# Ledger of designs, part 83: designed miniproteins, single chains, continued (2)

Each design is a single chain, and the fold is of that chain. pLDDT is the mean over its residues in the fold that is shown.

## One batch from the design tools (miniprotein)

Design m6878
Fold by ESMFold2-Fast:
Structure m6878 (fold): chain A 77 residues (1-77)
Amino acid sequence: SDEKIKEIERLLKEAGEQVIEYIKNGDFEKASKIYNEAMKKANELIDELDPSGKKKAQEIVDKYIEELRKKVKELMK
């Protein structure tokens, strides 16, 4: 449902912000833990969606992962 998709978006946004903060502080272990936990929860929410919702949710996940990866790469320069 749209509610679950918005919940996935919110979860990934909040987790992404925390991951970036921990990376800036040199705490890669906590950053990895937050990222993995958020991905696990996102996958649980995705599993509850119908096939159409799963495709849309996966696109959102992929977009947020790429944006996070891009921000992390910029911070590591």
Scores: mean pLDDT 82

Design m6879
Fold by ESMFold2-Fast:
Structure m6879 (fold): chain A 93 residues (1-93)
Amino acid sequence: MKEEAIELLKKAAELARKINSPLAQRGADLFEQAIKAVEEGKYDEAIKLLEEAVRYFQQALQDPSLTPEEKELAEKALDYANEAISLVRKAKE
């Protein structure tokens, strides 16, 4: 639910901050903005921010300079973000 979505987004942001990529850092900023939107009950705004963050991480994963460890962090952050989107959609209902 709402609290679970916020916790997943906090974990996603934490993992994203460990990735040496400007795109991953932009994704992390969007996760933090989405947390605030969820806390304010702005679920449609949160979903749009999360979908934008997912696009940044998908682009970051195309960077051949990322280490295998950074790629695993990015993939895990994407998993948390997609789960959070599902929870936010359910909380909206």
Scores: mean pLDDT 84

Design m6880
Fold by ESMFold2-Fast:
Structure m6880 (fold): chain A 80 residues (1-80)
Amino acid sequence: IVVKEEIGDLARELLLFLNENLTKEQADLVKKKLEELLKEAKNVEELLRALLEWLEENRDKFSEEQVEKLIKYIKEKIEE
């Protein structure tokens, strides 16, 4: 059962993943978007779907390898 606290934990895990795979500037950009989405999202699936849409709109800001890793990570969490 997903609640707002679980969204927060997922966001922290995602941010750690991003910091390991992205530059600090790219990670900060994603962090800002996650903060906005966390305020609006009702559950983890909604948050992750909105993040995927944002990544599609901003994929040019990342390398193809970075985008592939991010999409794989997010899809894995959605399939949980």
Scores: mean pLDDT 73

Design m6881
Fold by ESMFold2-Fast:
Structure m6881 (fold): chain A 56 residues (1-56)
Amino acid sequence: VTNEQLEKYSVEELAAFIEDQHRSYGIPVNPVLIQAEAQSLKEDPSQRDRYIRWQA
């Protein structure tokens, strides 16, 4: 997964992706935090790079 691939996703698609990752790691699903994180990933390339490193 690349920064440019994440940028092409909508906020809703990023939120769904983050929710699936949280479920995979056993992290409690919080819709408010997931939505905020998805918005952050959409707006900030550095947040996308950080997220990719944590998923790799």
Scores: mean pLDDT 73

Design m6882
Fold by ESMFold2-Fast:
Structure m6882 (fold): chain A 68 residues (1-68)
Amino acid sequence: MSKELQEIRDQDLINRALKKLGASSPSDVSYQQLKDAAKDVIRERMPTMSDKDHEGYAEQLAKKAHES
């Protein structure tokens, strides 16, 4: 729930999704590709969350990556 810790974790998850796609930056991939890869990473690490929560978190991560 700490905003600083969440931001660090969010960046780590984004970097893992980018590595899974073989991309060096968010601009090298579409929003949809990044969102789908992020959802897969989140699902593997947090399997007890609902699919709706996985989708929402992946969307938030993809938006953060594209906003920078």
Scores: mean pLDDT 76

Design m6883
Fold by ESMFold2-Fast:
Structure m6883 (fold): chain A 66 residues (1-66)
Amino acid sequence: MVRESKELLDWINKGDWDKVIEFSKKLADYIREQHPAFAEKLLEAIRAGDYEKARYLAGLMIPLLE
């Protein structure tokens, strides 16, 4: 889980939105039961192309997935 969150951050930093969108859908599904607010905000940020917000939210998820 921690590794997957780091990969998400790396993809966001690289600007590879296709991979970020694909991974974020899986990640949002996983965390939606535990942290629905984070899942919604992450998906909204990615859909809106809000890179900074998506990166911030993804970073907050690392401790939640470990």
Scores: mean pLDDT 67

Design m6884
Fold by ESMFold2-Fast:
Structure m6884 (fold): chain A 82 residues (1-82)
Amino acid sequence: AATIIASLAREAAADLARYLPPELAAQAEGLLKTATSLDSFRAAVAAIKALIDASDLPEERKARAKAVLDGHLALLEQFLAS
């Protein structure tokens, strides 16, 4: 479980870096690195979405970044349900 969470967190951070400015991407990576469980991963996703919504990024870029987070959360939920 911990290895899967760390892997998904790293992949999500890399994908987010394509949509977010470097400082926001670094904050997102830091929050994702705190995830050690499904609940803490959900908390990190919620915190990152709040940072994205507070940013001055275009709405379409915010939507894409949030979709990346939702996709990785869904994958983690599927892996932990098995």
Scores: mean pLDDT 85

Design m6885
Fold by ESMFold2-Fast:
Structure m6885 (fold): chain A 94 residues (1-94)
Amino acid sequence: SMSDQILQISAQIYSLTQRIVRAVINGDDQQYQQYMTQLSQRQDQFIQQLRDDGSPFGQDYIRRIQDINRMDTGNRISSMQQLSSDVIRSIRDS
């Protein structure tokens, strides 16, 4: 299991990915750019929290985030949504 802080940041990332998708659907470029900036900041915080946790599972998630950051923007958003959902599920089911 992971800490409550990891659960909180994962939920924030999940929410941001949903907001990004909605901004794209609505053609709201200003909100899109704002949420993309927030997603980048939350990814950095998430990596730091996973490093602070020090678990082997945390290290695997860090590698997954780094791999996702090499993807194009659309695949990056969908993959971050899936990863944050997986983390939330893993913590709640533990």
Scores: mean pLDDT 83

Design m6886
Fold by ESMFold2-Fast:
Structure m6886 (fold): chain A 69 residues (1-69)
Amino acid sequence: SELEKKAKELEEEAKRLQEEYEKLSKEVSQGGDDSVADKAQELLDEYYKLKEEAQKLKEELKKLKEEKE
């Protein structure tokens, strides 16, 4: 279903954001610029938002699947 695909896409996107954050975090720890640190923080915030949204969609999917047959 559409919601199932959406939830999976959000999880994959969150995974990508986490990987990007880890790359930027390593650059920061090796003496990166403040702009790199800011970008890492933005990616981390987006990661948390996407992860929460994916979990909510999974719960909604379960409920809709039971009702919609």
Scores: mean pLDDT 73

Design m6887
Fold by ESMFold2-Fast:
Structure m6887 (fold): chain A 108 residues (1-108)
Amino acid sequence: KEKEEEEKKKKAEETAKEVRKILEETKKQIEETLKDKEVAKEVAEMLEKTAKAAEEHLKAGNYEGAAEIVRNGMEAVAKLLEEAGDKEGAEIARKGGEEIVKKIEEAK
């Protein structure tokens, strides 16, 4: 059905926008907890790479791949923050990752 293809495309685009929004909100929250500018830049770059890769997979209809990218990317960010001494930022990153993965899985 042509309607099913249009609905899938719209849902993928809406999910990609929601993922980007949560990642941007997570980035802002981490910027408030993390005072080290060099670590903050690395975190921002990791979040941007995760966002772009997840968006590409969602647009391709690969929801499982998008969820995996978010899980791995957000865990890597959380570990970097823990090593930098920002335990609060690490929790924010993990929480954001869980919220994004849930939205991707619900969009399946």
Scores: mean pLDDT 82

Design m6888
Fold by ESMFold2-Fast:
Structure m6888 (fold): chain A 92 residues (1-92)
Amino acid sequence: MYTFSITGGLTKEEAEELAKYLKERFGFDVKVHEDGSITGKGEITKEEAEELAKYLQERYGLKVVVHEDGSISGWGVGPDGRPVTVLIWKPQ
């Protein structure tokens, strides 16, 4: 099971939209926090990780890297100029 965290400069509306996408497309268990951060858990294949990376890049302008283990690292800038960080990893 992968753990994920998206922290920083998304608006609460954007965070809720992204959380809905993660839940509906990948079946992730997701929580949106008051600060607009998103945390969750789920299973993801390497192909699904690459699809998610493309979505984050195209929809939010983030730079995203998919690693050989299917983990994802991403970063960018939200609409208010605040940094956005995406981490999806498999806990050992």
Scores: mean pLDDT 77

Design m6889
Fold by ESMFold2-Fast:
Structure m6889 (fold): chain A 80 residues (1-80)
Amino acid sequence: SSMLREELEREATLTLALATVVSTGDKELAERVNKLLVENEDLPNEAIRRAADLVLELHDAGASVEEIVAAVRKLLEEAK
């Protein structure tokens, strides 16, 4: 069924995004970003994927936890 497929795709997307953020090794960053991702789990799968990718990009660039959280919050708000 289309509903089951959509639910499984959403669950898989969120699970991978949460795991991606945890892979940074920054516990504070993971707690704050993953809270935002869970609170916004009803957004399109592409928005959740882009948010996780943004976290990796900014973390690799040496951005602060506060800068990364602010950027993710903005991306998710603009996806509504």
Scores: mean pLDDT 89

Design m6890
Fold by ESMFold2-Fast:
Structure m6890 (fold): chain A 79 residues (1-79)
Amino acid sequence: MAKELIEKIEELIKSNKTDEELKEGLEKLGFKVTKTGDLYSVSITMENGLVISGSGKTVKEAAKSLIKGLERAIEIGAV
């Protein structure tokens, strides 16, 4: 469920002090972490095929942006 994913991402952000550790933790949960230029992107494909993503200057900022994306998807009933 998207709410459980938000809780998992928040816990990873709290537990991991570096972008490298956070990236590894996110990838182990099935998230895709990519870097294009100076921006990181974190994305996940939901069971219904919807792709939700976040971006930022750090993996942590991208993960926080992803949380906002998941919150919006829940609000509009997309997940």
Scores: mean pLDDT 80

Design m6891
Fold by ESMFold2-Fast:
Structure m6891 (fold): chain A 90 residues (1-90)
Amino acid sequence: STLSEIHRLAVRGRFEEALKLVESLKENPELQILLLYHLSLIAKIQGRFELAEELLAKAKSLIKGPLSKSLQVSLQSIRTFWENLVGEKL
């Protein structure tokens, strides 16, 4: 699936290719926000802090008004998943 491919590329440090796939999902901005946030956390884990900030900034640019409760919960779930997997606060 496209989501599995985005994750695979990011884990391998291939963020440019992962980002192009995220950008192809323009019909679903909430999913783009979630995926960009997911990619920013993977970049942080890999020590790519400037890239992580750029990806987070891209996610923020897609937000229209205040975050919905469901989007907030999804973002927190992604963060919790990665913090549990790496054993540290992100």
Scores: mean pLDDT 84

Design m6892
Fold by ESMFold2-Fast:
Structure m6892 (fold): chain A 100 residues (1-100)
Amino acid sequence: GEEEKKQLIAKAEELLEKAEKALEEGDYERALECVREVIAIARELIEKYGDYEEAKKLLEKALELAKKILEKSDDKEIILKAIAVILECIGLLYEIELKK
């Protein structure tokens, strides 16, 4: 319902703030974990609520954070995980564009 959707959006915004803090602290694994949860929420907003505009907003923020992790990390495993997250965000954003 509407209240459940609002709670999901609020949780995604909190996860984005946690991801930014983790990124500033050099905790790239935690930042990626938070970003992946934001992507899962964006997917749920699309599939259960048809809220493409909110999903797009969250995915664009997640994409920017994943790009920053990719730029700052020298860990090959973190780099590969960041690339995977970037590709998932781009794919979902493309699907949203097709449904306009």
Scores: mean pLDDT 89

Design m6893
Fold by ESMFold2-Fast:
Structure m6893 (fold): chain A 55 residues (1-55)
Amino acid sequence: SMDAEVAANKKAMELLSEEHVRLVAEVSEIQHKLTGDERYGRMAEAARELAEEKA
């Protein structure tokens, strides 16, 4: 499911620095705008939340 995929990706992002997670959020948001795919929107949200936790 999309929720399981997003959760797995968030877990992988825990290994990244705060700066790299912010880049993932930005790239995912751009992909969401280009494709309209909600999966990228959910990924951007998860990455932003994780970046705030790391700050």
Scores: mean pLDDT 81

Design m6894
Fold by ESMFold2-Fast:
Structure m6894 (fold): chain A 80 residues (1-80)
Amino acid sequence: KPTQEQIDREAEAALLIIKAAVILLASREGSPYTPEQREKARKLAEEAIDLATQAANDPSNADKYLEEARKKVEEAIKAL
């Protein structure tokens, strides 16, 4: 059975993936943002999803991947 710490880390990874997915949706055609802003946000959001997925699959390095994923989500939001 997973530990509470493992559940909390996987829950954080899931929330970061959800936040990145929302950013991808906001970066679609018809949004009020410029094409350049949308491209930058999309790339950062995709990188955040990859990092969060790695955190879920690699518990020994999860904290590092989650920190990098958080930073990518923050940068993606700032790009918009």
Scores: mean pLDDT 83

Design m6895
Fold by ESMFold2-Fast:
Structure m6895 (fold): chain A 65 residues (1-65)
Amino acid sequence: SREEIEKELYKEIPEDTITREQLVDFLTKKFGLSKEEALKIVRKYIPEKTMTKEEAVDLIMKLLE
């Protein structure tokens, strides 16, 4: 669920924002994506080098449908 993803993301990353590298690492470790596929997704949907955790949760929810 969204709440479960939020809790895990906030637990793993103490800052209010998430870097592309942190998001790629989270996606590979928690969802089993390859580093290459995670980087492709992150680069496509995140134009900035950092994003808010809310934006990261929204992206993860979109990937899970």
Scores: mean pLDDT 74

Design m6896
Fold by ESMFold2-Fast:
Structure m6896 (fold): chain A 57 residues (1-57)
Amino acid sequence: MQEKLEKQQKIMDQAIEVGKKKGLDAGLEYLRKSLKEAGFSEGEIEGAVESVRRKME
C-alpha cells in the first residue's frame, strides 16, 4: 500500500511540471489519465486533482 501512495505523489509532481509548462488544464489532464492508468479509483483521482489545483495556485 505504501508503494501506491508514493506512485500517486510522483504522478502529482509530474502533473505540476506539465501544468507549469503547458498550463493548469494540461497538467490536470495528465494527472487524471496517469492515475487512471495506474489503477487509482475515481475518488482518489478527484482528491489528487483538488490537491494539485491548490498547490499550483
Scores: mean pLDDT 80

Design m6897
Fold by ESMFold2-Fast:
Structure m6897 (fold): chain A 96 residues (1-96)
Amino acid sequence: MSLEEAERALAEAEAAYAAAPSAETALALARAYIDLARAYLEEGKLEEAGKALAAAERAIAEARALGADEAEVAELQRELTDLSVELLERLVKSLF
C-alpha cells in the first residue's frame, strides 16, 4: 500500500468513526492506522510510524471497549506488535 493510499484510508476511517462511534468503525480506524504505520516504516519515517502505532493501539482499545470481536482484536494486536518490534529494531540501528 502506498503512503497516499494509507492516508486516504485513514481519512475515511476517521470520518466514519467520528460520525458513528462503534466497534466496527473503531476496528476500521485501527486497521487504517496500522496500514499508515507500515507505509511510514517502508519510507523510513520512524517518528511518524511510532505516532501511527500509538494511535492504532488507542483505536484497538476503543474497539475492544465497544465490544469488538476478540479474534479481530487479536489479529490487529499481532500486527501492532510485529510493527512495534520492527520500529524498535530500526530505531536501535539508527542510534548505533
Scores: mean pLDDT 87

Design m6898
Fold by ESMFold2-Fast:
Structure m6898 (fold): chain A 94 residues (1-94)
Amino acid sequence: SALDELEARLLGLVEEIIALLRESGLDEVAAQVEELAREYRATRDYAAFLAGLGALVRPHMARLEAENPEVAARLRALGLEIAVVASEIEDLLA
């Protein structure tokens, strides 16, 4: 179904964020993102998921931009893609 395809895409994007965070030495942040994604999967609370993801990653972006600008750029791109996919899921559930 369209919902299953969007949920699979959302999970893939989140897994890429988790991998990039771990590659950057942010293992604790990666674990917190995994927990947040698990909560979103149970509740489908799109607003809480996006707010939580932003809150977890944003404090680290300035350091990542200085130390590894390519990772920072990819994390920003993934965040935008997640927002679009999550919005499409919300529209299907309305």
Scores: mean pLDDT 84

Design m6899
Fold by ESMFold2-Fast:
Structure m6899 (fold): chain A 85 residues (1-85)
Amino acid sequence: MEELEKNRERVRAIAKELGVELDDYEIDMLVGAYNELRKYFSEEEADEFLRELIKEVAERKDTMSRQELDQFVTRKVAEKRREAR
């Protein structure tokens, strides 16, 4: 529970730095992505990718459904994981 809340705070902090507004669904989706990235990458590498992912989500959230946005984020995380191999 505490780890999930810390990751949620991290997502909110980066979104604020980037001037991006995210709803609770978008935050939870990005927290899931960040948790997955942290299994394969250092905190620094995961944070850099999360920053880019937040930007890409911000550009797409007004034109994509929640399902399409979740699929997009899942694909981006899978692509990044291939780089770790």
Scores: mean pLDDT 81

Design m6900
Fold by ESMFold2-Fast:
Structure m6900 (fold): chain A 92 residues (1-92)
Amino acid sequence: MTEEEILKRVHELLDRARQATPEEVLALFDEAIATLPPGEVFRFGFELVQRYRERDPETARRIVDRLESHLDQLTDEEKAAVRAIRAQLDAL
């Protein structure tokens, strides 16, 4: 995919996520993992966690579980961010 195609895909997935049930959001994140580069998967997952963490902390935890399963593909900075959000969710 071109950079433009990746950006359009990310916007499409984020728009779909706004109207999605928790189960549909997890399926959309699995679709993102299959289709997007690791950095964009991290950004999409982090955006979903921010949207769900106050409204539905359980769904946010499930998204973090998926991000943690892909840690080896993330940068050290992105790994630190995933660990930080896990700690924040565990404090809720």
Scores: mean pLDDT 79

Design m6901
Fold by ESMFold2-Fast:
Structure m6901 (fold): chain A 97 residues (1-97)
Amino acid sequence: DPEKVQEIQEKVERAEAGTLAGLDLIAEQQRRLGRVRRLTPAQLAEMRRSSALEQLEIFASAEEGPLTPEERAAIEAAVREAFERRLQELLQQLAEA
């Protein structure tokens, strides 16, 4: 069903864009704290397994400062990978329905 595929793709793309916009707000908040932080390999692995939204909530609650460009790129990559997996999962469910 091409219409259903398009609908799912658009919803996932909007959710991804919203999550990345949320990351921008968190980065601005952390910048005000004047502290630098770094993601651990364990935190990056968790982002791949957990909801990107849940990880952003954890980051928002942290006392850690603004993201470095490398940390931000890693988070953005993890968010995109999570949504790419979600898109594939939803498309597979649609194909098996």
Scores: mean pLDDT 63

Design m6902
Fold by ESMFold2-Fast:
Structure m6902 (fold): chain A 89 residues (1-89)
Amino acid sequence: SELEKYVEEVLKELEEKVEEFKADPVMSEGDRAFIEEQYEEFKKNLKRLLEDAKNGKISEEEAKERIDLAKKGFLDMVDSIRELSRRRA
């Protein structure tokens, strides 16, 4: 489905960002672990939204909107951690 393709694209994009941040030498071990934990939670939430849309509990449009909001929140969090790590360096 279109929603499944969208979820795969979002996960691919965010996985690449997570890998980039884990490779960043200014990131602490704790920051890397935190990002990994938050990304796992993000994946679980996306799977739930996809299932809700498949079951007709929400529309595909509503699912995409909620996925976009969750994606923004994750990216904002990652940027905040990066900023804090740079200030410590």
Scores: mean pLDDT 85

Design m6903
Fold by ESMFold2-Fast:
Parts: C-alpha cells; structure tokens; sequence
Structure m6903 (fold): chain A 60 residues (1-60)
C-alpha cells in the first residue's frame, strides 16, 4: 500500500534502525510504543522497525 511505502521510506531516511523505530513509535498507541521500546532495549532494532510499521498500518 502507499501508506506502507511511505512508512518504509521514512524509516530508510533515518540514520539507523534504532532512531527509525523510536520515531515511528511516537505515532502509536501506548501498548504498541511499549513493545517497540522493549525490542529496542533488547537490541532488536530491525524487529522494532517492522513491528512499528505493522502497528501503524493496523492503527487508523
């Protein structure tokens, strides 16, 4: 979808996956933000980005 492409382009424009995940998380509900923060704390930056994109697509 165009929205998925836009979110991936935003992530790719960030300096690294950690920053991308944290920026994408700002627009998410608290429960999804908490999961992104947990993945980032675990060093799972790429997983955090993918989770944030999927959560954003599921959240209006």
Amino acid sequence: SAREQALRALAAAMPDDRVAAQMLALGLPEEHRAEVERLVAAGRYADAVEYAIRAALATP
Scores: mean pLDDT 84

Design m6904
Fold by ESMFold2-Fast:
Structure m6904 (fold): chain A 71 residues (1-71)
Amino acid sequence: SMSDMIAALEQQADDYVSQAQQLVNDFKAYLKQNQLSQEEIRSQIVKLTAEVLHQIGKAVDARVQARRLRA
């Protein structure tokens, strides 16, 4: 049903947000376990930021699709 498709898209969006949160949590744990130089930390933050934005972008796309189905 349309309701099932909307629910699936919203669940998919929530999954992408959870994946983004997990990336940040894993990075925080990694920093506590490893003594990194300022340059290494900067490089890892740039990479993490790109990965987080990619997951958030996918979540936004899924929510936009769900919203269009509700209209």
Scores: mean pLDDT 89

Design m6905
Fold by ESMFold2-Fast:
Structure m6905 (fold): chain A 103 residues (1-103)
Amino acid sequence: SLGKRAEELLERMTPPMTEARNAIKNGDYDAAREYVRSTAPLARELARIGEEAIRAGDVSLATTVLNALREVYDLALKAGDLDLAQELFDLGGRLVDGIMKAQ
């Protein structure tokens, strides 16, 4: 199911995102950027699942995906990876548009 695929990706993203948050708290922005960058392929897959969830009418799953993308966006922005932050913002914006149209 889409929900199980999303849950597996979120579990895989959790360790590097936790390390990125810790690096940011410690002022280690170089380490934070490497951790955030390591989540980027998983975040892109998660965004595709979010779009599939919208097409299936699963607004709850799409919202869960959107919240995760917003968290990675915030970490990318704080770590100073502005290109990745912009990419994640655009991915999240597409999900917002889909969620609004599905309601």
Scores: mean pLDDT 90

Design m6906
Fold by ESMFold2-Fast:
Structure m6906 (fold): chain A 68 residues (1-68)
Amino acid sequence: SREELFQRAREALLALGLPEEVAERLARLIVDSIVDGKAMGEEIARLAREAGLDPERVERLGVELLLA
């Protein structure tokens, strides 16, 4: 479900040391991209960089969520 994907993404991002607000926002964008098929790659990459994450790490997380 969307909620299960969101919780998994949020927990993974929190484990990377992100603040809860940033983790929740980034998790929402990732889930919206996966579930709704929205092209959110640029916004996800921008937010990842602002949060001090490598965008490639976030891309890998998205692939892991898709394969679960």
Scores: mean pLDDT 78

Design m6907
Fold by ESMFold2-Fast:
Structure m6907 (fold): chain A 66 residues (1-66)
Amino acid sequence: SLPTVDLTDPDPLTVARQILELVKAASPEELAAARDWIVAQLTPLLDHPDPEVRRYAREALERLGL
């Protein structure tokens, strides 16, 4: 079972961590199917003023091979 990502959560750090956990738990096939969606969610977080949010977002993208 994949972890749930709540995109309505007002805390961007929580959203970034949930996406990283999703990327860590997903199979290669699940990651391939969701890749464009995950990248779209992570892209604004890479420019976030909080360095922890940027760190989790970058790690998630690196795990996707980006």
Scores: mean pLDDT 80

Design m6908
Fold by ESMFold2-Fast:
Structure m6908 (fold): chain A 93 residues (1-93)
Amino acid sequence: SSSIVDRVLNFFKGFQLIDGLNIFLQLLKAVQQKDLDAAQKYFNELKDRMLKLKVVTQEEADQMWDYIQNLTPSQLQALIDKVNSIIEEIKKF
């Protein structure tokens, strides 16, 4: 769900969690490259962090994974651009 993705990005932005945002970025790039093994690896790393931080439930993490895998190329690029924008904004602080 886009709402779950927005919650995760807002949380990582708010707490300046650049490492989490970089893992998210690597996930999105792996999906864009159709590298399923890399995408699963980065999603598992992101999921573990999100669950430990209590940002999402297991069900919400699985919904987010399904949502990301079903993005069109243009939607995926827009999300990559959004994550990059957040990382650059945090680096200015």
Scores: mean pLDDT 88

Design m6909
Fold by ESMFold2-Fast:
Structure m6909 (fold): chain A 80 residues (1-80)
Amino acid sequence: SKLEEAIKIMEERMDKEIALLEKHSKGAAAVYRQQRDEIMEVIEELIKEGVTKIGELLEALEKRNPSAAALLREAVRELG
């Protein structure tokens, strides 16, 4: 689904940022890894609660974690 593709792109983009940070600051990479894990847990909870559409996930994330919503919007732009 487009939702699964957008989530995958978002995760891959965060993983690339972590890899970049690892080269310059182990501390910054660790903080970003923790944020990534927390964001992915929130997304998993929302999907489990019945979110099936990108728009629904964006709205839910905007209320709960605006930074995560911004990352998802960028992933959606990369898709289309």
Scores: mean pLDDT 85

Design m6910
Fold by ESMFold2-Fast:
Structure m6910 (fold): chain A 78 residues (1-78)
Amino acid sequence: SELSPEEILALAREQADRWEAALTAAGLADLGAAVRAAILRLAELLAEGREPSPEERAEADALLERVRAALEAAGVRL
């Protein structure tokens, strides 16, 4: 089944909100906001049929590494 643009954006918003809430509860509100923004940006590109640039992919990978390190340090399980 193919997801509509509206369904992609709705699912991304739900996931972004969950990540931001979990990171904020762990005392990582700035990181939570950054993760939320990145999820929504990538979802917008996907909904428009556009691909992330190499720079956007590198930033996403760097952000994911920061999330992993911060969660490990905070003892958070998602």
Scores: mean pLDDT 80

Design m6911
Fold by ESMFold2-Fast:
Structure m6911 (fold): chain A 84 residues (1-84)
Amino acid sequence: MRERLFAPLSEEARKLVEEADKLTKQADEAYKQGNIPEAIKLYDKAIELYERAAELQDPDSVERGLLLIRAGVLKAIKKELEKK
């Protein structure tokens, strides 16, 4: 049974966010190492996971909005890295 406290994210959404955060950190590291193609690939995967986690939230929730903002920031970073 669930705990009495209502978490902002479901366990499934939380796992997606944790994986997306991990991929974002790996993408940042790849970027710092000059591995731009790997960074773009990792940012793309992180964006997908944040958007998937957002879809598991109520449409009007603050948590959904924050996840979509995070995905949007990564999309902006990805677009800048794709400009050679």
Scores: mean pLDDT 78

Design m6912
Fold by ESMFold2-Fast:
Structure m6912 (fold): chain A 85 residues (1-85)
Amino acid sequence: MEELEKLIKEGFDIAQKGARTLREAARAAPPELRPEVRKLYDEFVKTIKELSEAALKRDPERIKEVIEKMNELIRKAQELVDRAR
């Protein structure tokens, strides 16, 4: 229970950070990068849904997979934000 709750909390913390990063990237991105940012946005929203489902089903392996995917998407989004500034 404790381990699972920590994973869920970490996942949602990552979701919050990622959402903010992607919003900033979308606002600042030049037109040529906006489709790329939008693609990351859609992927990120999907992973948040998957995180919620995995948490509901108490699947720690799936939660870990989703967290890894979210971290990757956030990293890509942060790189785009830096370029857009």
Scores: mean pLDDT 78

